# Designed miniproteins, single chains, continued (2), part 105

Each design is a single chain, and the fold is of that chain. pLDDT is the mean over its residues in the fold that is shown.

## One batch from the design tools (miniprotein)

Design m7638
Fold by ESMFold2-Fast:
Structure m7638 (fold): chain A 83 residues (1-83)
Amino acid sequence: MTLKQAAETVAKKLGLPQDTVQNLLLAIIPVDLNTPLETAVEYALKNQRLSPKDIAQLKAILEADSEEERVNALVAFLKTLLS
């Protein structure tokens, strides 16, 4: 799954416009939208200055055992960014 595909799936689950979710993700994970989601998250953890809460949620995405669990972890992360 690419970062773009993840943004599309999460936008659907949150009832938000896809561009809104993409822009939120790119603010935290400034990589090519065609980057695999796991690679994008690893880049953010290595190169971005993140809060402890954001680090924990991004690590949960990498530690997910399935694509469905990975998407659910990303939904939880974006809900936190929106609160």
Scores: mean pLDDT 82

Design m7639
Fold by ESMFold2-Fast:
Structure m7639 (fold): chain A 74 residues (1-74)
Amino acid sequence: LKRRVEEVAEETLRILDELIRQSTDPREKEQLQREKEEVETMRDLALRSDNPELLEALLEALERRRNEARKQLE
C-alpha cells in the first residue's frame, strides 16, 4: 500500500512540475506550487505511517489530485 501511495504521489508531482513549467500565469504557478506542497506532505505522512486506513485515505486523495492534474495537462 505504501508503495502505491508513493507511485501515485510521484506521478502527481511529475504532472504538477510539467504544469508549472508550461504555465505563464504567476497566480496559476503559485496555486500549482501549493498543490505540489500538499502532495509532498501527503507522501511524507504515508512514509511515516503504518496505519492501513490512513494509507487508503491518502491513496484516494492522491488519485483524485492526479486525475485533476491530468485534466489540466490535457
Scores: mean pLDDT 79

Design m7640
Fold by ESMFold2-Fast:
Structure m7640 (fold): chain A 110 residues (1-110)
Amino acid sequence: KKLAEELIKEAEEILKKDPNNGSAWVDLGLGYYLLKKYDEAIKYFEKGAASPDPVVRATAYLLLGDVYYEKGEYEKAIESYEQAIRLATEIGADYLRDLAEKKLKEVKEK
């Protein structure tokens, strides 16, 4: 909870100065996700997913998959993880790709 509140505060301060900072949108979403405020988390992860930074986009799609999974929206979770796998593969982020593939397998077993 303290970590979630600190993430939100720091991300809001960054976005006040630079509203196009995709990593700050992801941190804001993660803060709301940790507070189980899933609809707010989705909104902010979608802004991160629009980032020109491919690492930020891959991370945002991975976290969109996580939040849709927690909401029981498995079809949207699958689509988000597939986007994370595609983006992570394009940039050679093997760790993110492998993590997204593992999560995709778990949601397909539901």
Scores: mean pLDDT 87

Design m7641
Fold by ESMFold2-Fast:
Structure m7641 (fold): chain A 90 residues (1-90)
Amino acid sequence: SVLEEGLRRGFRVAISALEEIKKQATPEQQKKLDEVIALLERFVRGEATKEDLDRAIQLLKELKQQSKDPVIQSYLNAAIQLLETAKKRL
């Protein structure tokens, strides 16, 4: 459906944003970002479970709490909202 394609497109944009954030992140934050990116890639492939989405949301919330940059917090929050929307459709 058009909405499902919109969600997958949104996740591809989120992956690109997280890869950019990763370049400025600490090694601990990079590990969490890598796990989130892998989980979002599973969703784009149609392989994600509810547990995968819950794990990605948890990691993004932890990353948001660790960030003092309002721009980074905004990107992380946008990814969380996208995942919450996807979860309601599973």
Scores: mean pLDDT 84

Design m7642
Fold by ESMFold2-Fast:
Structure m7642 (fold): chain A 98 residues (1-98)
Amino acid sequence: MSFRTLGDRLLRRGRRFRRYLQRHRDRLLQFGRDNPGGFAAAVQTARISGRMLSGVSPRLGVAGRDMTLGEYTLNPDQVRDVVDRVLRLTRDVVDAAS
């Protein structure tokens, strides 16, 4: 497989992944609105994960940033679910780009 073809696929996949994450971001934002107690821990965890994943793909780091929202806190199960979804989406994108 040519390196240029792989690069082009990663760029196009990054754009689709960003739109996909934007859709999930809206769901996460609505979840934050339904939980007045907070959202910050989940947002910070997703952001940290996004930064780690940017070492694998720069586009995934940008996606993590789009999920940043305010100064809220979530319970551990909610944080775990957000992180798990971000990691799963990242694996799907990496696998699709392979």
Scores: mean pLDDT 48

Design m7643
Fold by ESMFold2-Fast:
Structure m7643 (fold): chain A 64 residues (1-64)
Amino acid sequence: TESLKRNLLAWIEQEINEADLSEETKREAIERVREAIAAAPPDTSLLDLLRLASEALKEAKEKE
C-alpha cells in the first residue's frame, strides 16, 4: 500500500508539473494531493486514492 501511494503520488506530481499552471499553483496542487493521499485510511483502494487525487488536482486547476 505504501509503495502504491508513493508511485501514485509521483505520477500525479509529474502530471501537475507538466500542466499549464503557475509555479505557485503547482506547489499548492501537489501539497493538496499529498495531504489527500496521506489522510486516506490504510485500507483505501487504489481507485479511491486516484479519485481523491483527481479531485484535488481538478480543484487546483479550476482555481486559476
Scores: mean pLDDT 74

Design m7644
Fold by ESMFold2-Fast:
Structure m7644 (fold): chain A 79 residues (1-79)
Amino acid sequence: AKIVVGGLSAGSAEDAEEMIREALKKAGVEVESIEVTKVGYTYLAIVTTKETPTDEQLREIQRHLEDLGSTNVSVSLFL
């Protein structure tokens, strides 16, 4: 499955990727790939996962990213 993470606040694309990897790991979601793009002052990421995350897992990912300082982050299924 693919997840879109938008509005992520990070100091760099590498920091954004690390934040996303840790959030997915804490939610129990296995990552296959991450593509990070800078959009203005925030980062957008397309995350490919081995299995389709549940709504509960998507909420946990968003919560973990918010805890890391991203107040306007969104996490959604792309497919």
Scores: mean pLDDT 82

Design m7645
Fold by ESMFold2-Fast:
Order: C-alpha cells, then structure tokens, then sequence
Structure m7645 (fold): chain A 79 residues (1-79)
C-alpha cells in the first residue's frame, strides 16, 4: 500500500536538513521513498506491505527530523 508521513518542524532550515538526513538513511537501507519539503513540513511518500513496515519508515523520518531540529507534529496516513 502507499503511505505518507508528514513531519512539521520549527523552521524551513530544519525541514530541509531532515529531508537530507532521511534521504541518506533511506538510500543506505535500500528504501525507495519520495521526499519533499514545503515550508517547515517534510513529506515522505513510500510503499509498504504492512502498517508495521510503514511505522518503521515513519520512525526513520522522525529520527532524521529530531536530529535536524524540533519536531512539532507527525502524521502517518494512507496515500
């Protein structure tokens, strides 16, 4: 299934840094994901076979965001 994780950070700089960190980790782990940044919001679109796999990718995005700056909100949805 197609999933979307959206992470809102305190600044546009933090969101861009989070996107770069996530993209690097995803590439290292062979995860195919589409990463975009709009304002202070990081969006990651990806495919997963289970909701548990979707949570794992979402957690990677949150970890990248926390390393870049303050996380204000996180949302995981089906796309």
Amino acid sequence: MRYRVTVTLESEEAARAAAERFAARAAEQGIDAEVSVEGTTLTVDFDADTIEEAFAVAQMAVDAARAAGRVLSVELSTA
Scores: mean pLDDT 84

Design m7646
Fold by ESMFold2-Fast:
Structure m7646 (fold): chain A 83 residues (1-83)
Amino acid sequence: GEAFLKEIKEKLKELLEEFKKSKNVLEAIGIILRVIGEILDLELQKKKETDPEMIEALEKAIEMLKETLKEMMEYLKESEFES
């Protein structure tokens, strides 16, 4: 569980840095779609999971992804209004 959450956290940090370095809106949207895809994959995995510890880890990972998605969407909105 813990190792999985650490891997997710490191992956999200890398994705957010890449997002902030995006040169255009299409690149930014591409990263957002990748995050959405990961959320959907984890939600589907959670529906099939029977281990309570792994379900809790998946829920925490999904929340981390949703928070990162929220940050990305807010950044994109600001860029659209200020550009």
Scores: mean pLDDT 80

Design m7647
Fold by ESMFold2-Fast:
Structure m7647 (fold): chain A 109 residues (1-109)
Amino acid sequence: MSKENKFAIKIASLAIEFAGLITGVRLGQITGQQFFDGLQQLNQDLLQLMREYKVSDEDIQEVQGLIDETNRNVERARQSGFSDEELERTRESFDKLLRKVSEALERTL
């Protein structure tokens, strides 16, 4: 019970931080490099969270695949000058990543 609440809070915090990165780059308040660096930090925070809760190596490997997909979408967004269409695709891939992490964390309960 208390562990589920901790997962939910951490996942929600990472989602809010990602939304801030999307808004920041869309409004030109951060550079494309800062957006990429911020996303890499979020990806590391997700992997660290999964390791702390002893998520299986199989689930971690699947999440690494989704991180690679999200990074490809970010590179496409960068090449487009961060068009709304490519930023939306990046958001969709990150939402998929967060859902997979949440499912993997719930399996540790």
Scores: mean pLDDT 83

Design m7648
Fold by ESMFold2-Fast:
Structure m7648 (fold): chain A 63 residues (1-63)
Amino acid sequence: SVTLSLQVGDAKITVVATDDSIEVTVTGPVTPEQVPAVKKAAELAKLQAERKLAELKAKEAAS
């Protein structure tokens, strides 16, 4: 599994990627002005977690 965390203002975005699911959690206050940035950050974090999970699977299969 892969866990990524990033912050947008006071909001913390945590992405947990497993073999069968990707879970995104947002903790902390989000202002209306930050909502688009939080959405973009969450989407990028999901993509990063998926890529890292795929890399780990390939590496474990080769090692």
Scores: mean pLDDT 79

Design m7649
Fold by ESMFold2-Fast:
Structure m7649 (fold): chain A 82 residues (1-82)
Amino acid sequence: SIDEVLEISYQLRLVIDELVELYKKKPEELTAKLKELFAKYGLTLPEKITKESLEDLVSEVPPEKLADLLAELQGIIEEIKA
Protein backbone atom coordinates (compact mmCIF):
# COMPACT_ATOMS: atom_id res chain seq x y z
CA SER A 1 0.00 0.00 0.00
CA ILE A 2 1.01 3.68 -0.32
CA ASP A 3 1.14 4.01 3.49
CA GLU A 4 3.62 1.10 3.71
CA VAL A 5 5.77 2.61 0.90
CA LEU A 6 5.80 6.01 2.66
CA GLU A 7 6.75 4.42 6.01
CA ILE A 8 9.58 2.42 4.38
CA SER A 9 10.81 5.58 2.58
CA TYR A 10 10.78 7.51 5.88
CA GLN A 11 12.70 4.73 7.71
CA LEU A 12 15.24 4.52 4.83
CA ARG A 13 15.86 8.28 5.16
CA LEU A 14 16.58 7.84 8.90
CA VAL A 15 18.85 4.85 8.20
CA ILE A 16 20.77 6.82 5.53
CA ASP A 17 21.41 9.63 8.07
CA GLU A 18 22.69 7.05 10.60
CA LEU A 19 24.90 5.37 7.96
CA VAL A 20 26.49 8.76 7.09
CA GLU A 21 27.31 9.35 10.80
CA LEU A 22 28.66 5.78 11.13
CA TYR A 23 30.82 6.32 8.01
CA LYS A 24 32.61 9.18 9.84
CA LYS A 25 33.55 6.76 12.68
CA LYS A 26 34.19 3.44 10.84
CA PRO A 27 34.60 4.26 7.12
CA GLU A 28 36.47 1.08 6.02
CA GLU A 29 34.16 -1.40 7.81
CA LEU A 30 30.97 0.37 6.66
CA THR A 31 32.25 0.69 3.04
CA ALA A 32 33.04 -3.07 2.88
CA LYS A 33 29.57 -4.06 4.16
CA LEU A 34 27.66 -1.57 1.97
CA LYS A 35 29.67 -2.61 -1.12
CA GLU A 36 28.76 -6.28 -0.52
CA LEU A 37 25.09 -5.44 0.15
CA PHE A 38 24.53 -3.16 -2.88
CA ALA A 39 26.34 -5.66 -5.14
CA LYS A 40 23.47 -8.09 -4.37
CA TYR A 41 21.13 -5.47 -5.91
CA GLY A 42 23.40 -5.09 -8.97
CA LEU A 43 24.55 -1.65 -7.80
CA THR A 44 28.06 -0.20 -7.45
CA LEU A 45 28.85 1.71 -4.26
CA PRO A 46 30.06 5.29 -5.02
CA GLU A 47 33.66 6.29 -4.15
CA LYS A 48 32.39 8.69 -1.41
CA ILE A 49 29.60 7.84 1.04
CA THR A 50 27.31 10.88 1.43
CA LYS A 51 23.60 11.34 2.14
CA GLU A 52 23.10 12.26 -1.55
CA SER A 53 25.08 9.28 -2.92
CA LEU A 54 23.18 6.83 -0.66
CA GLU A 55 19.81 8.38 -1.60
CA ASP A 56 20.77 8.00 -5.29
CA LEU A 57 21.68 4.31 -4.73
CA VAL A 58 18.41 3.62 -2.86
CA SER A 59 16.42 5.27 -5.71
CA GLU A 60 17.83 2.57 -8.08
CA VAL A 61 16.39 -0.28 -5.94
CA PRO A 62 12.95 -1.57 -7.08
CA PRO A 63 10.13 -0.45 -4.70
CA GLU A 64 9.18 -4.08 -3.89
CA LYS A 65 12.74 -4.70 -2.54
CA LEU A 66 12.97 -1.58 -0.35
CA ALA A 67 11.63 -3.35 2.78
CA ASP A 68 14.37 -6.02 2.46
CA LEU A 69 16.99 -3.32 1.84
CA LEU A 70 15.82 -1.42 4.95
CA ALA A 71 16.16 -4.56 7.13
CA GLU A 72 19.63 -5.33 5.70
CA LEU A 73 20.87 -1.75 6.25
CA GLN A 74 19.55 -1.79 9.85
CA GLY A 75 21.42 -5.09 10.36
CA ILE A 76 24.68 -3.53 9.12
CA ILE A 77 24.25 -0.60 11.55
CA GLU A 78 23.66 -2.98 14.50
CA GLU A 79 26.66 -5.18 13.56
CA ILE A 80 29.07 -2.22 13.21
CA LYS A 81 27.84 -0.62 16.49
CA ALA A 82 28.40 -3.89 18.40
Scores: mean pLDDT 85

Design m7650
Fold by ESMFold2-Fast:
Structure m7650 (fold): chain A 66 residues (1-66)
Amino acid sequence: MTVTARAVAKKDYTAKTPDELTLKKGDEVEVTFDSDNPPEYVPAKILATGEEGLVPRSVLGDFENI
């Protein structure tokens, strides 16, 4: 089942590939992922800038449903 949720970056993350997103602690992101089998890296969009890419779930805080 695919879910779209909002989360806040709980720590800084620097993109390691062009497909990844650089986050700063406190960035609000919108993520979309399969809740039945959540991947380690999730597609995310930074709400303030509109930038999109993959981020590790481990850098995101609690997810709020949309």
Scores: mean pLDDT 74

Design m7651
Fold by ESMFold2-Fast:
Structure m7651 (fold): chain A 94 residues (1-94)
Amino acid sequence: MPSLEELLEAALAHLRRFGEEHGLSAEQVETVLATLRRLAEAVRAGASLDELRAILDETRAQLAALGVPEDVIDAVLAHLGLWTAVALALRREA
């Protein structure tokens, strides 16, 4: 079974590539990657579902403020949400 750290590294690489393929700036890409790292730390720290949802809601607002198109924001948040669900499942199995 992959570790949470291995999943984080793979997801960071994939989101960076996704952002670049969709024309995101370096600042927009780094905002996405910072959010994934923040979600990983929150999952490890035992954060509630409400806290994890708040991080995703804050990220939507930040990406919108940076001028990311809504359809790209929706795709990014779907990837972050799926990653968070997998990370929570792995934490429960450990």
Scores: mean pLDDT 83

Design m7652
Fold by ESMFold2-Fast:
Structure m7652 (fold): chain A 94 residues (1-94)
Amino acid sequence: MTKEELLKEINEKTGIDLRLEKHDGVRLVFIPGNEIDAEEFLKIEDPVEKSKIGAVRIPEDATLEELKRLIMKLLGEKLTDDPNSPLYKEPREF
């Protein structure tokens, strides 16, 4: 599964318009709002502060699993062990 395929599946199932924008880096865009780094976004615990964020700057070499973690934090859900889910947690195997 590519990052673009993951976003398409989530968008089709949830009705959210998640996008990856590539211009001087990669951004995960979901709603109009403040832009923040992925590392800082993952540290936010306050739901009110999270609601102000509309875009997250992602390292260009970010893995599919790191992208799933950001999306799960955005949706307030947990990764699933269901392989038919677009939010499937990949095995920790090497």
Scores: mean pLDDT 67

Design m7653
Fold by ESMFold2-Fast:
Order: structure tokens, then sequence, then C-alpha cells
Structure m7653 (fold): chain A 95 residues (1-95)
């Protein structure tokens, strides 16, 4: 389900497992859940989502290449779906 995949995505991010997070993201996209993922990135205020996004930001700014690669994929997805402000935020994590 989309909820199970989103839970796995936030958990992978919060643990710094960006390769695992990318695999879950790919599964979300392949199952047609892109819009749900974009909405979750914009609106999910859960502690898990906050921790996941914070971990991604901290690692990307510290030069973690897997975190930077994931930030780029998320920025491109957000741009595709018209989420311009959040896409700019994720682009700011890329050197």
Amino acid sequence: SVEELLTLFWEALSKGKFIEAQAVLKKLVEEGHEAALVKALETDTSEDAKKGLMALQIHALAGDQEAINLAKVLAELLEKHGSKAMAVHFRSLIP
C-alpha cells in the first residue's frame, strides 16, 4: 500500500539509508503513487516525516553523495508535479 511505502521511505531517510530510500521511492513511482509522495513531502507533519527530511538535509549539506543524489531526484519529481517552492528547497541541498 502507499501508506506502507511512505512509512518505509520516512524510516529509511531517518536512519540515513538513502540507497534504501531511493529503492522505496522507485517502488512508489512504479506503482503510480508519485502524486501521493509529492503531497506527503508538502503536508506530512508527522515526527517520522520531520526526522526523515531533517536527516536528508543534514547529510546532503555534509556532502553525502547518496543524500545529494536523492535530493536531486526529489527536486525533479516536485518540479514535475508543480511543487516549485519545495523543489527549490531540495535543489539548495545540491552543491
Scores: mean pLDDT 87

Design m7654
Fold by ESMFold2-Fast:
Structure m7654 (fold): chain A 88 residues (1-88)
Amino acid sequence: AMPTILQMQIVYIIKQRGGRATISEIAEELRLSQGTVTHYAYELHDMGIVNITTDGNTRIISIADPDLADTLVGYLRNIMRAMNIELP
């Protein structure tokens, strides 16, 4: 239903990279395993927030709904400010 803070950070990273990123790029930035990022990306896809495409062995995650993505990033900024945490 509602994305987690970590899933909102994934959306933020994708937006900072121009609206698309690979699983490996997201995993490196967040210091998570590629399997963990893949799991969260599929949940975000089920929510209609991102698209997932494959090119050979590379999974590419892109923004499906820019307005929703912008709303989630704004919400993330507000949550992190309230918790005294900086965005990556």
Scores: mean pLDDT 84

Design m7655
Fold by ESMFold2-Fast:
Structure m7655 (fold): chain A 109 residues (1-109)
Amino acid sequence: MMEEKIKKVKEIVKELQELLKQAKEEFQRFSTAKTPEEALEAGKKMKEILEKSEKLLEEMQRIDKEYPSPEIRKLILEAEIILGMIRLLLGVAMLVLKKEFPEAYEKLL
């Protein structure tokens, strides 16, 4: 039933919002890190958050292919925006890590 699929997609968006919150918290830890090890740990966690977020978006896209609806497409757009923000945070963190701690950056790749 379409309503159940919309509910599942809404639950995934809520999970993505929580992952974005976690990515922001890890980015704050990264920004205040006093050692390369602390910065690397935060970077690794942000990378794991991005990987989880990408899998969730793939699940939403699979549901949309099987059950296309305007509401599901709107929720996918919201998910893509969230994923874009997570990618931006990780991208900035990786750029800073490469400049300040190149040995730690290589371990994150």
Scores: mean pLDDT 86

Design m7656
Fold by ESMFold2-Fast:
Structure m7656 (fold): chain A 73 residues (1-73)
Amino acid sequence: GAELRAKLEEARELARRRAEAIGEELMKTKGFESVEVREVDEATFEVIARRGDEVVRTTVRSPVVEALLKQLA
């Protein structure tokens, strides 16, 4: 129903903000020069951090988004 879709959108937004916070922490504490956050799938975000010639990628998954997607399937 409409309530489940609204919860899904809110959970996806929360997951994106968590990925952005991880990227900001990598710049602040690990000396990364730039960070990009991208959506990989409906429940997964990728954080791409760069320093010099090094590129580090990490994935952020939302179990809440995954559970809500199963309810809407």
Scores: mean pLDDT 82

Design m7657
Fold by ESMFold2-Fast:
Structure m7657 (fold): chain A 76 residues (1-76)
Amino acid sequence: GPVDPREDELLSRIVESFLASGGDNEQFAELLKKLGMSEELVEKARKAKTQEELVEVLREALRELRERAEKARRER
């Protein structure tokens, strides 16, 4: 679907800041795992070869978090 330019820029800056702070793919995957993200998404983060792939993983993680928050709100 169409990407929000502001969201894409924000996600890119988040990933860039994480990498600039000494973060790597394994640390990023570990953070996703601690947030309870799917095993598939955690593995995508570990296997990401570019900053752009990490941005895509982060976008998918935010989508999963939004869906989980919606489900939790409906189920208390």
Scores: mean pLDDT 75

Design m7658
Fold by ESMFold2-Fast:
Structure m7658 (fold): chain A 63 residues (1-63)
Amino acid sequence: SKLQQQIDGAVQLLLSLPAAAERVLAAYRAGDVEGVVRLLQEMGAELSPAQALEVARRLEALT
């Protein structure tokens, strides 16, 4: 689906940007949902909070 493609694209982008990935994972582990959403929006990923958390969850599983 288009949504899954957007989530996969955001994860792939983060894997290419180690410093950004670390910041997203730090916010996610701290329970800072707004921080996760904001960091992804700064990278052009316009996602809902639930979608942003799914990106962070997948990123953590890959690291």
Scores: mean pLDDT 84

Design m7659
Fold by ESMFold2-Fast:
Structure m7659 (fold): chain A 74 residues (1-74)
Amino acid sequence: SPEEQQKQALKDILTSLSPLLSDEQLKKANNLLKQVEDGKISVEEFLTRIVNDESFPEIVRDVARRFLDWLRSQ
């Protein structure tokens, strides 16, 4: 499904960005990812939280913003 493809893309992106994240940032991102997998929040809400969390590196927030813009254009 498109939703499963979006979740897989999110996992792949997070994996590729993991070397740019501290252990605490990665734990935070993985906790939010678990909430997406459990159906508690949407992929859009996950990305919105990353974009608005200044504790994440700018490059990570920029990638999340671009993904969010793409989702909103669908």
Scores: mean pLDDT 84

Design m7660
Fold by ESMFold2-Fast:
Structure m7660 (fold): chain A 89 residues (1-89)
Amino acid sequence: MKKKIVLEVGGRGTPEARRMARQLEEAVKKANEVLKKHGIEIELRVRDVPDVGLAGGMLGEAQGIVENPEFADEAIENLKKLAEEARKR
């Protein structure tokens, strides 16, 4: 079965949080198209809070997967670390 990476971010309450959540949602959608061949799926969970947390780092890694799919393994490991750090809160 495919491995799932769960990213949890705030994306409500402010225009900035909503913009970040929307950008991350689009980047995750595109990254998941690349990650299908690696047996990995990213699940984005948007909380009803204005604190975007680690969303900026997550966005950068997801965009990295799309732009450089040959180096996706490194970005995947970075996303796992960001997901774990976000869950510690």
Scores: mean pLDDT 78

Design m7661
Fold by ESMFold2-Fast:
Structure m7661 (fold): chain A 60 residues (1-60)
Amino acid sequence: SPAFKLLDKDGDGTVTKEELREWAKRMGLEDQADEIFARADKDGSGTITKEELEELLKSL
C-alpha cells in the first residue's frame, strides 16, 4: 500500500508512534492517531509491525 510506505520511513517493516502521528496528520486523522496506535500496539512495545497496522486499517 502506498500509505504504508509513507509510514515506514526506515523500510524495516516497523512503525513508531511518532511516524504514525506524522502519517495521521497528513491523512487528516491526527485526532485519532493515539487511538489507532493503542489499538495496533496491543503489547505496549511502542512500535507497530506492518501486519498489525494493515489489519487495523482494514477494520477502519
Scores: mean pLDDT 68

Design m7662
Fold by ESMFold2-Fast:
Structure m7662 (fold): chain A 89 residues (1-89)
Amino acid sequence: MKELEEKLKEALAKVKEIGKKEGVSSLADNAVKLAKQALKAIKEGKMLEADIYLGMLRIIRGVLKIIGKDELAEKVGEVIDILEEIKKL
C-alpha cells in the first residue's frame, strides 16, 4: 500500500509538471484532484465513488489525447493504473 501511494504521489507531481509544460495546467490540476478523491474513496471502502472518479480521469485522458497532449494523457493513464492496483488490495 505505502509503496503504491508513494508511486502515485510521484506520478501526480509529474502530471502537474507536464500540465505546466504543455499549457494545460487546469486539466492537470483537475486530474490530480480527481486522483486524490479516488484514493480517498478507495481507502474509505466507497468503491462506487472510486469508480466514478476513475471514470472522470479516463474522460480527461481521452480529452487530452483528442487535443494532442499525448505526454500528459500517458501520465494520467499511469495514475489510473496505480489507483486500480491500490483498489485491488
Scores: mean pLDDT 87

Design m7663
Fold by ESMFold2-Fast:
Structure m7663 (fold): chain A 92 residues (1-92)
Amino acid sequence: DLVEQFRKEMEKVKTEKDEEKRIEADKKAMELAKEVAGDEEKTKEVAKLAAETVLELGKELAKETGDEEIAELAEKAAEKLLGLPEKVAALN
């Protein structure tokens, strides 16, 4: 459920040309990733996709919008998904 919702929001972040909708989708995806992080089985599937995509797109959207919340959500989601701050740093 959450994994499917996350995948859908990530697709919007990648394909949506409307900046506001892309920002909303990115924030939604990060919140969903944070919720899934508590479920170990689902986290394995989401972590691989989420950590790579959320950090990259979160940085891009934060830079485009100046919205610090997007960057914070991306870092928090990636940290939860990977379980280690060291792994999050390696992706940047």
Scores: mean pLDDT 65

Design m7664
Fold by ESMFold2-Fast:
Structure m7664 (fold): chain A 72 residues (1-72)
Amino acid sequence: MALEAVERAVEAVRKALPTILKSLGITDEEEKKAFEERALRVARLAGLDSVAQRLGIPTEEAEKLYEEEKKK
């Protein structure tokens, strides 16, 4: 399923986040949340771009399909 590629990208980044945050010395909870949100957003966009290329559609269209599926 195309959306599984997006979820795999997000999951990979999520699993790596504790190690990355520790390596960067980020201990503040607000900074951790900001970094997490940015990293997960980048991972999601990378996954959506991959899906869009496979389907031959714009990344924006793939993002719309992902958001519709997420509401269920």
Scores: mean pLDDT 72

Design m7665
Fold by ESMFold2-Fast:
Structure m7665 (fold): chain A 61 residues (1-61)
Amino acid sequence: MVEAKVELSEDFEADREGIAETLARYIEANKGLPPVKAKGILPDGTEVDVTPEAEARVAAR
């Protein structure tokens, strides 16, 4: 029996939504400032850019 406790895609998706929403609020509050980027790091060390998702959230408002 192999027991592994890892953060799965569902945990990542929850964190990703939170980061993207925080970045979206920052972009909306700071219009005209230089663009910012946000990256999520998965447990395996993979970096994911959430900036496009945050920009899409701002565009939907």
Scores: mean pLDDT 57

Design m7666
Fold by ESMFold2-Fast:
Structure m7666 (fold): chain A 59 residues (1-59)
Amino acid sequence: GRELAEKGAAVGKAAAEKYAEETGKPASFEAEVGESYIKGKFVAGDKVVEDEGDSSSTE
């Protein structure tokens, strides 16, 4: 729940910061946590990636 959301938000923010430092392009991460829902959005340069809540990918 909430603890995982806070950890995910921190990781996403750190990833955006590192991406900006490595590429020199703007990057940001925004997370919205409600009592019954969690949403995350990552913006890197000209790309937008939304977290669907899946931790494992088949590929």
Scores: mean pLDDT 62

Design m7667
Fold by ESMFold2-Fast:
Structure m7667 (fold): chain A 56 residues (1-56)
Amino acid sequence: SAAVEEGKRLIEEALAAGASVSEAGRIASDRLIEQGYSVDEADKATVAGLLELGVG
């Protein structure tokens, strides 16, 4: 989904900036909510993004 792909992008950016995996996940979820996704959708997209990147 678009939310998962955006979540993956945000996770990769946070990790590249030196964030931990858990911090990258929180940053991605917060940013998705800022972009207009619901809390539930942002959380699910972040979890899926972490799993698809092999870091969750």
Scores: mean pLDDT 83

Design m7668
Fold by ESMFold2-Fast:
Structure m7668 (fold): chain A 93 residues (1-93)
Amino acid sequence: SMAKIVEELKALAEKAQTGSKEEQWEVALKVLKEQLKQAIEAVKEGKLKIEEVKEKFEKIINEALEAFKDDKKRVEELKKIKEEFLKKLKEIE
């Protein structure tokens, strides 16, 4: 669900401001990756429009990247997630 992806990415951005622990970050990334997998499946099934998913995802992931900009490891992990998800969206056009 796009709503769940938006909520998880907002939670990640908020955790950057409150000093979240590494364990909480790893759990949040796992949940995010699972929601992204479900979004790809929903696009394939015609339940979500690819352009709407791409636009909403890019807006929220860029907000998360800005929130974590001083944490190189977290930025690199988020960038990889961004690149992989956008690549998968292109493959199902």
Scores: mean pLDDT 75

Design m7669
Fold by ESMFold2-Fast:
Structure m7669 (fold): chain A 74 residues (1-74)
Amino acid sequence: SEVDRLVEAAKKLLDELFANEPAEHRESAALALYRWLVREARAAGFSDEEVEELAARLRAYILERFPDAVITPP
């Protein structure tokens, strides 16, 4: 699906971010990328269900590395 494609691309971007950002900036940078992607998907005409699926899968991926992060739902 289009959502699966975007999730895989976003995970690749997050992995590159985790590899290249200083440790102290990784959480804030990951949260900024998450918020940007959710907004852009909504603006691009994705359905509420597709946006919620994208957001849930990205939140799970970020929380795997930052379990104490506070991530706002879409």
Scores: mean pLDDT 83

Design m7670
Fold by ESMFold2-Fast:
Structure m7670 (fold): chain A 114 residues (1-114)
Amino acid sequence: VDDLSLQQVQQRRQQLRDLGVLEDDPSSISGETAAAGLLAASGDVERAKEISEEMIKRGLPPMGAVPTSAIAGLIKNGQIEEALELAEAVGVSEEQALALATSYGKEDELRKAL
């Protein structure tokens, strides 16, 4: 339900803070917009991929939490191969991708894809 989306937003914001991306970055207006888009598209991984690709095209740091959040969304949806392809494209480490998979109970599936 819509009321639970606020808890999901808070949980995602905590993850982004832990990754150091949700620190006031006035040069990254696209970063906050992309993060909001990834939260809105948590069930639509194609949208999340599009937003991440736009960030890369703008020359934003590939190790930002926004690309990491897109990878997490793919993992949560069970799209492990696509998550690894995106991780490789944005420079997220296999170790970081594995940690995300573990948080969603997809560790074994990601290990098989590695």
Scores: mean pLDDT 59

Design m7671
Fold by ESMFold2-Fast:
Structure m7671 (fold): chain A 66 residues (1-66)
Amino acid sequence: MSAEQRAAVARYLALAASPDELAAALGASTLVEIGDPRAVPPLRELAATGDAAQRAAARFALEQLG
């Protein structure tokens, strides 16, 4: 994938890891829209190790990415 796509995935992963529930939801939703499977391993880690908002956002994104 392009450098721009990698930067976008990293940016939205950071948003999904935000303690702000709205920012976390936005990050997760945008990762689903992008549909990049390279987001899956970091999202699995976030779902296991993150705080409550981060885990919820990561689980939502993983369910949608399939």
Scores: mean pLDDT 71

Design m7672
Fold by ESMFold2-Fast:
Structure m7672 (fold): chain A 64 residues (1-64)
Amino acid sequence: VDELLRRGVAAYRAGDYETAGRYFIEAAELDPLNASGLYRMAGVAYRKAGRPEEAEKAYEKSKS
């Protein structure tokens, strides 16, 4: 989880938002206690990547 979060943050800072979104989703699936926040981060990343459908799915998962 920590490695996936680290890679997601690094990709986000580099402007690779699609890769960041994928890492944040992977981290959320492995960390149920922090999943809501991680799915929300994935939603932001996918929206910045120009992928509104993936962003919407991530936001919906963040509510559960």
Scores: mean pLDDT 81

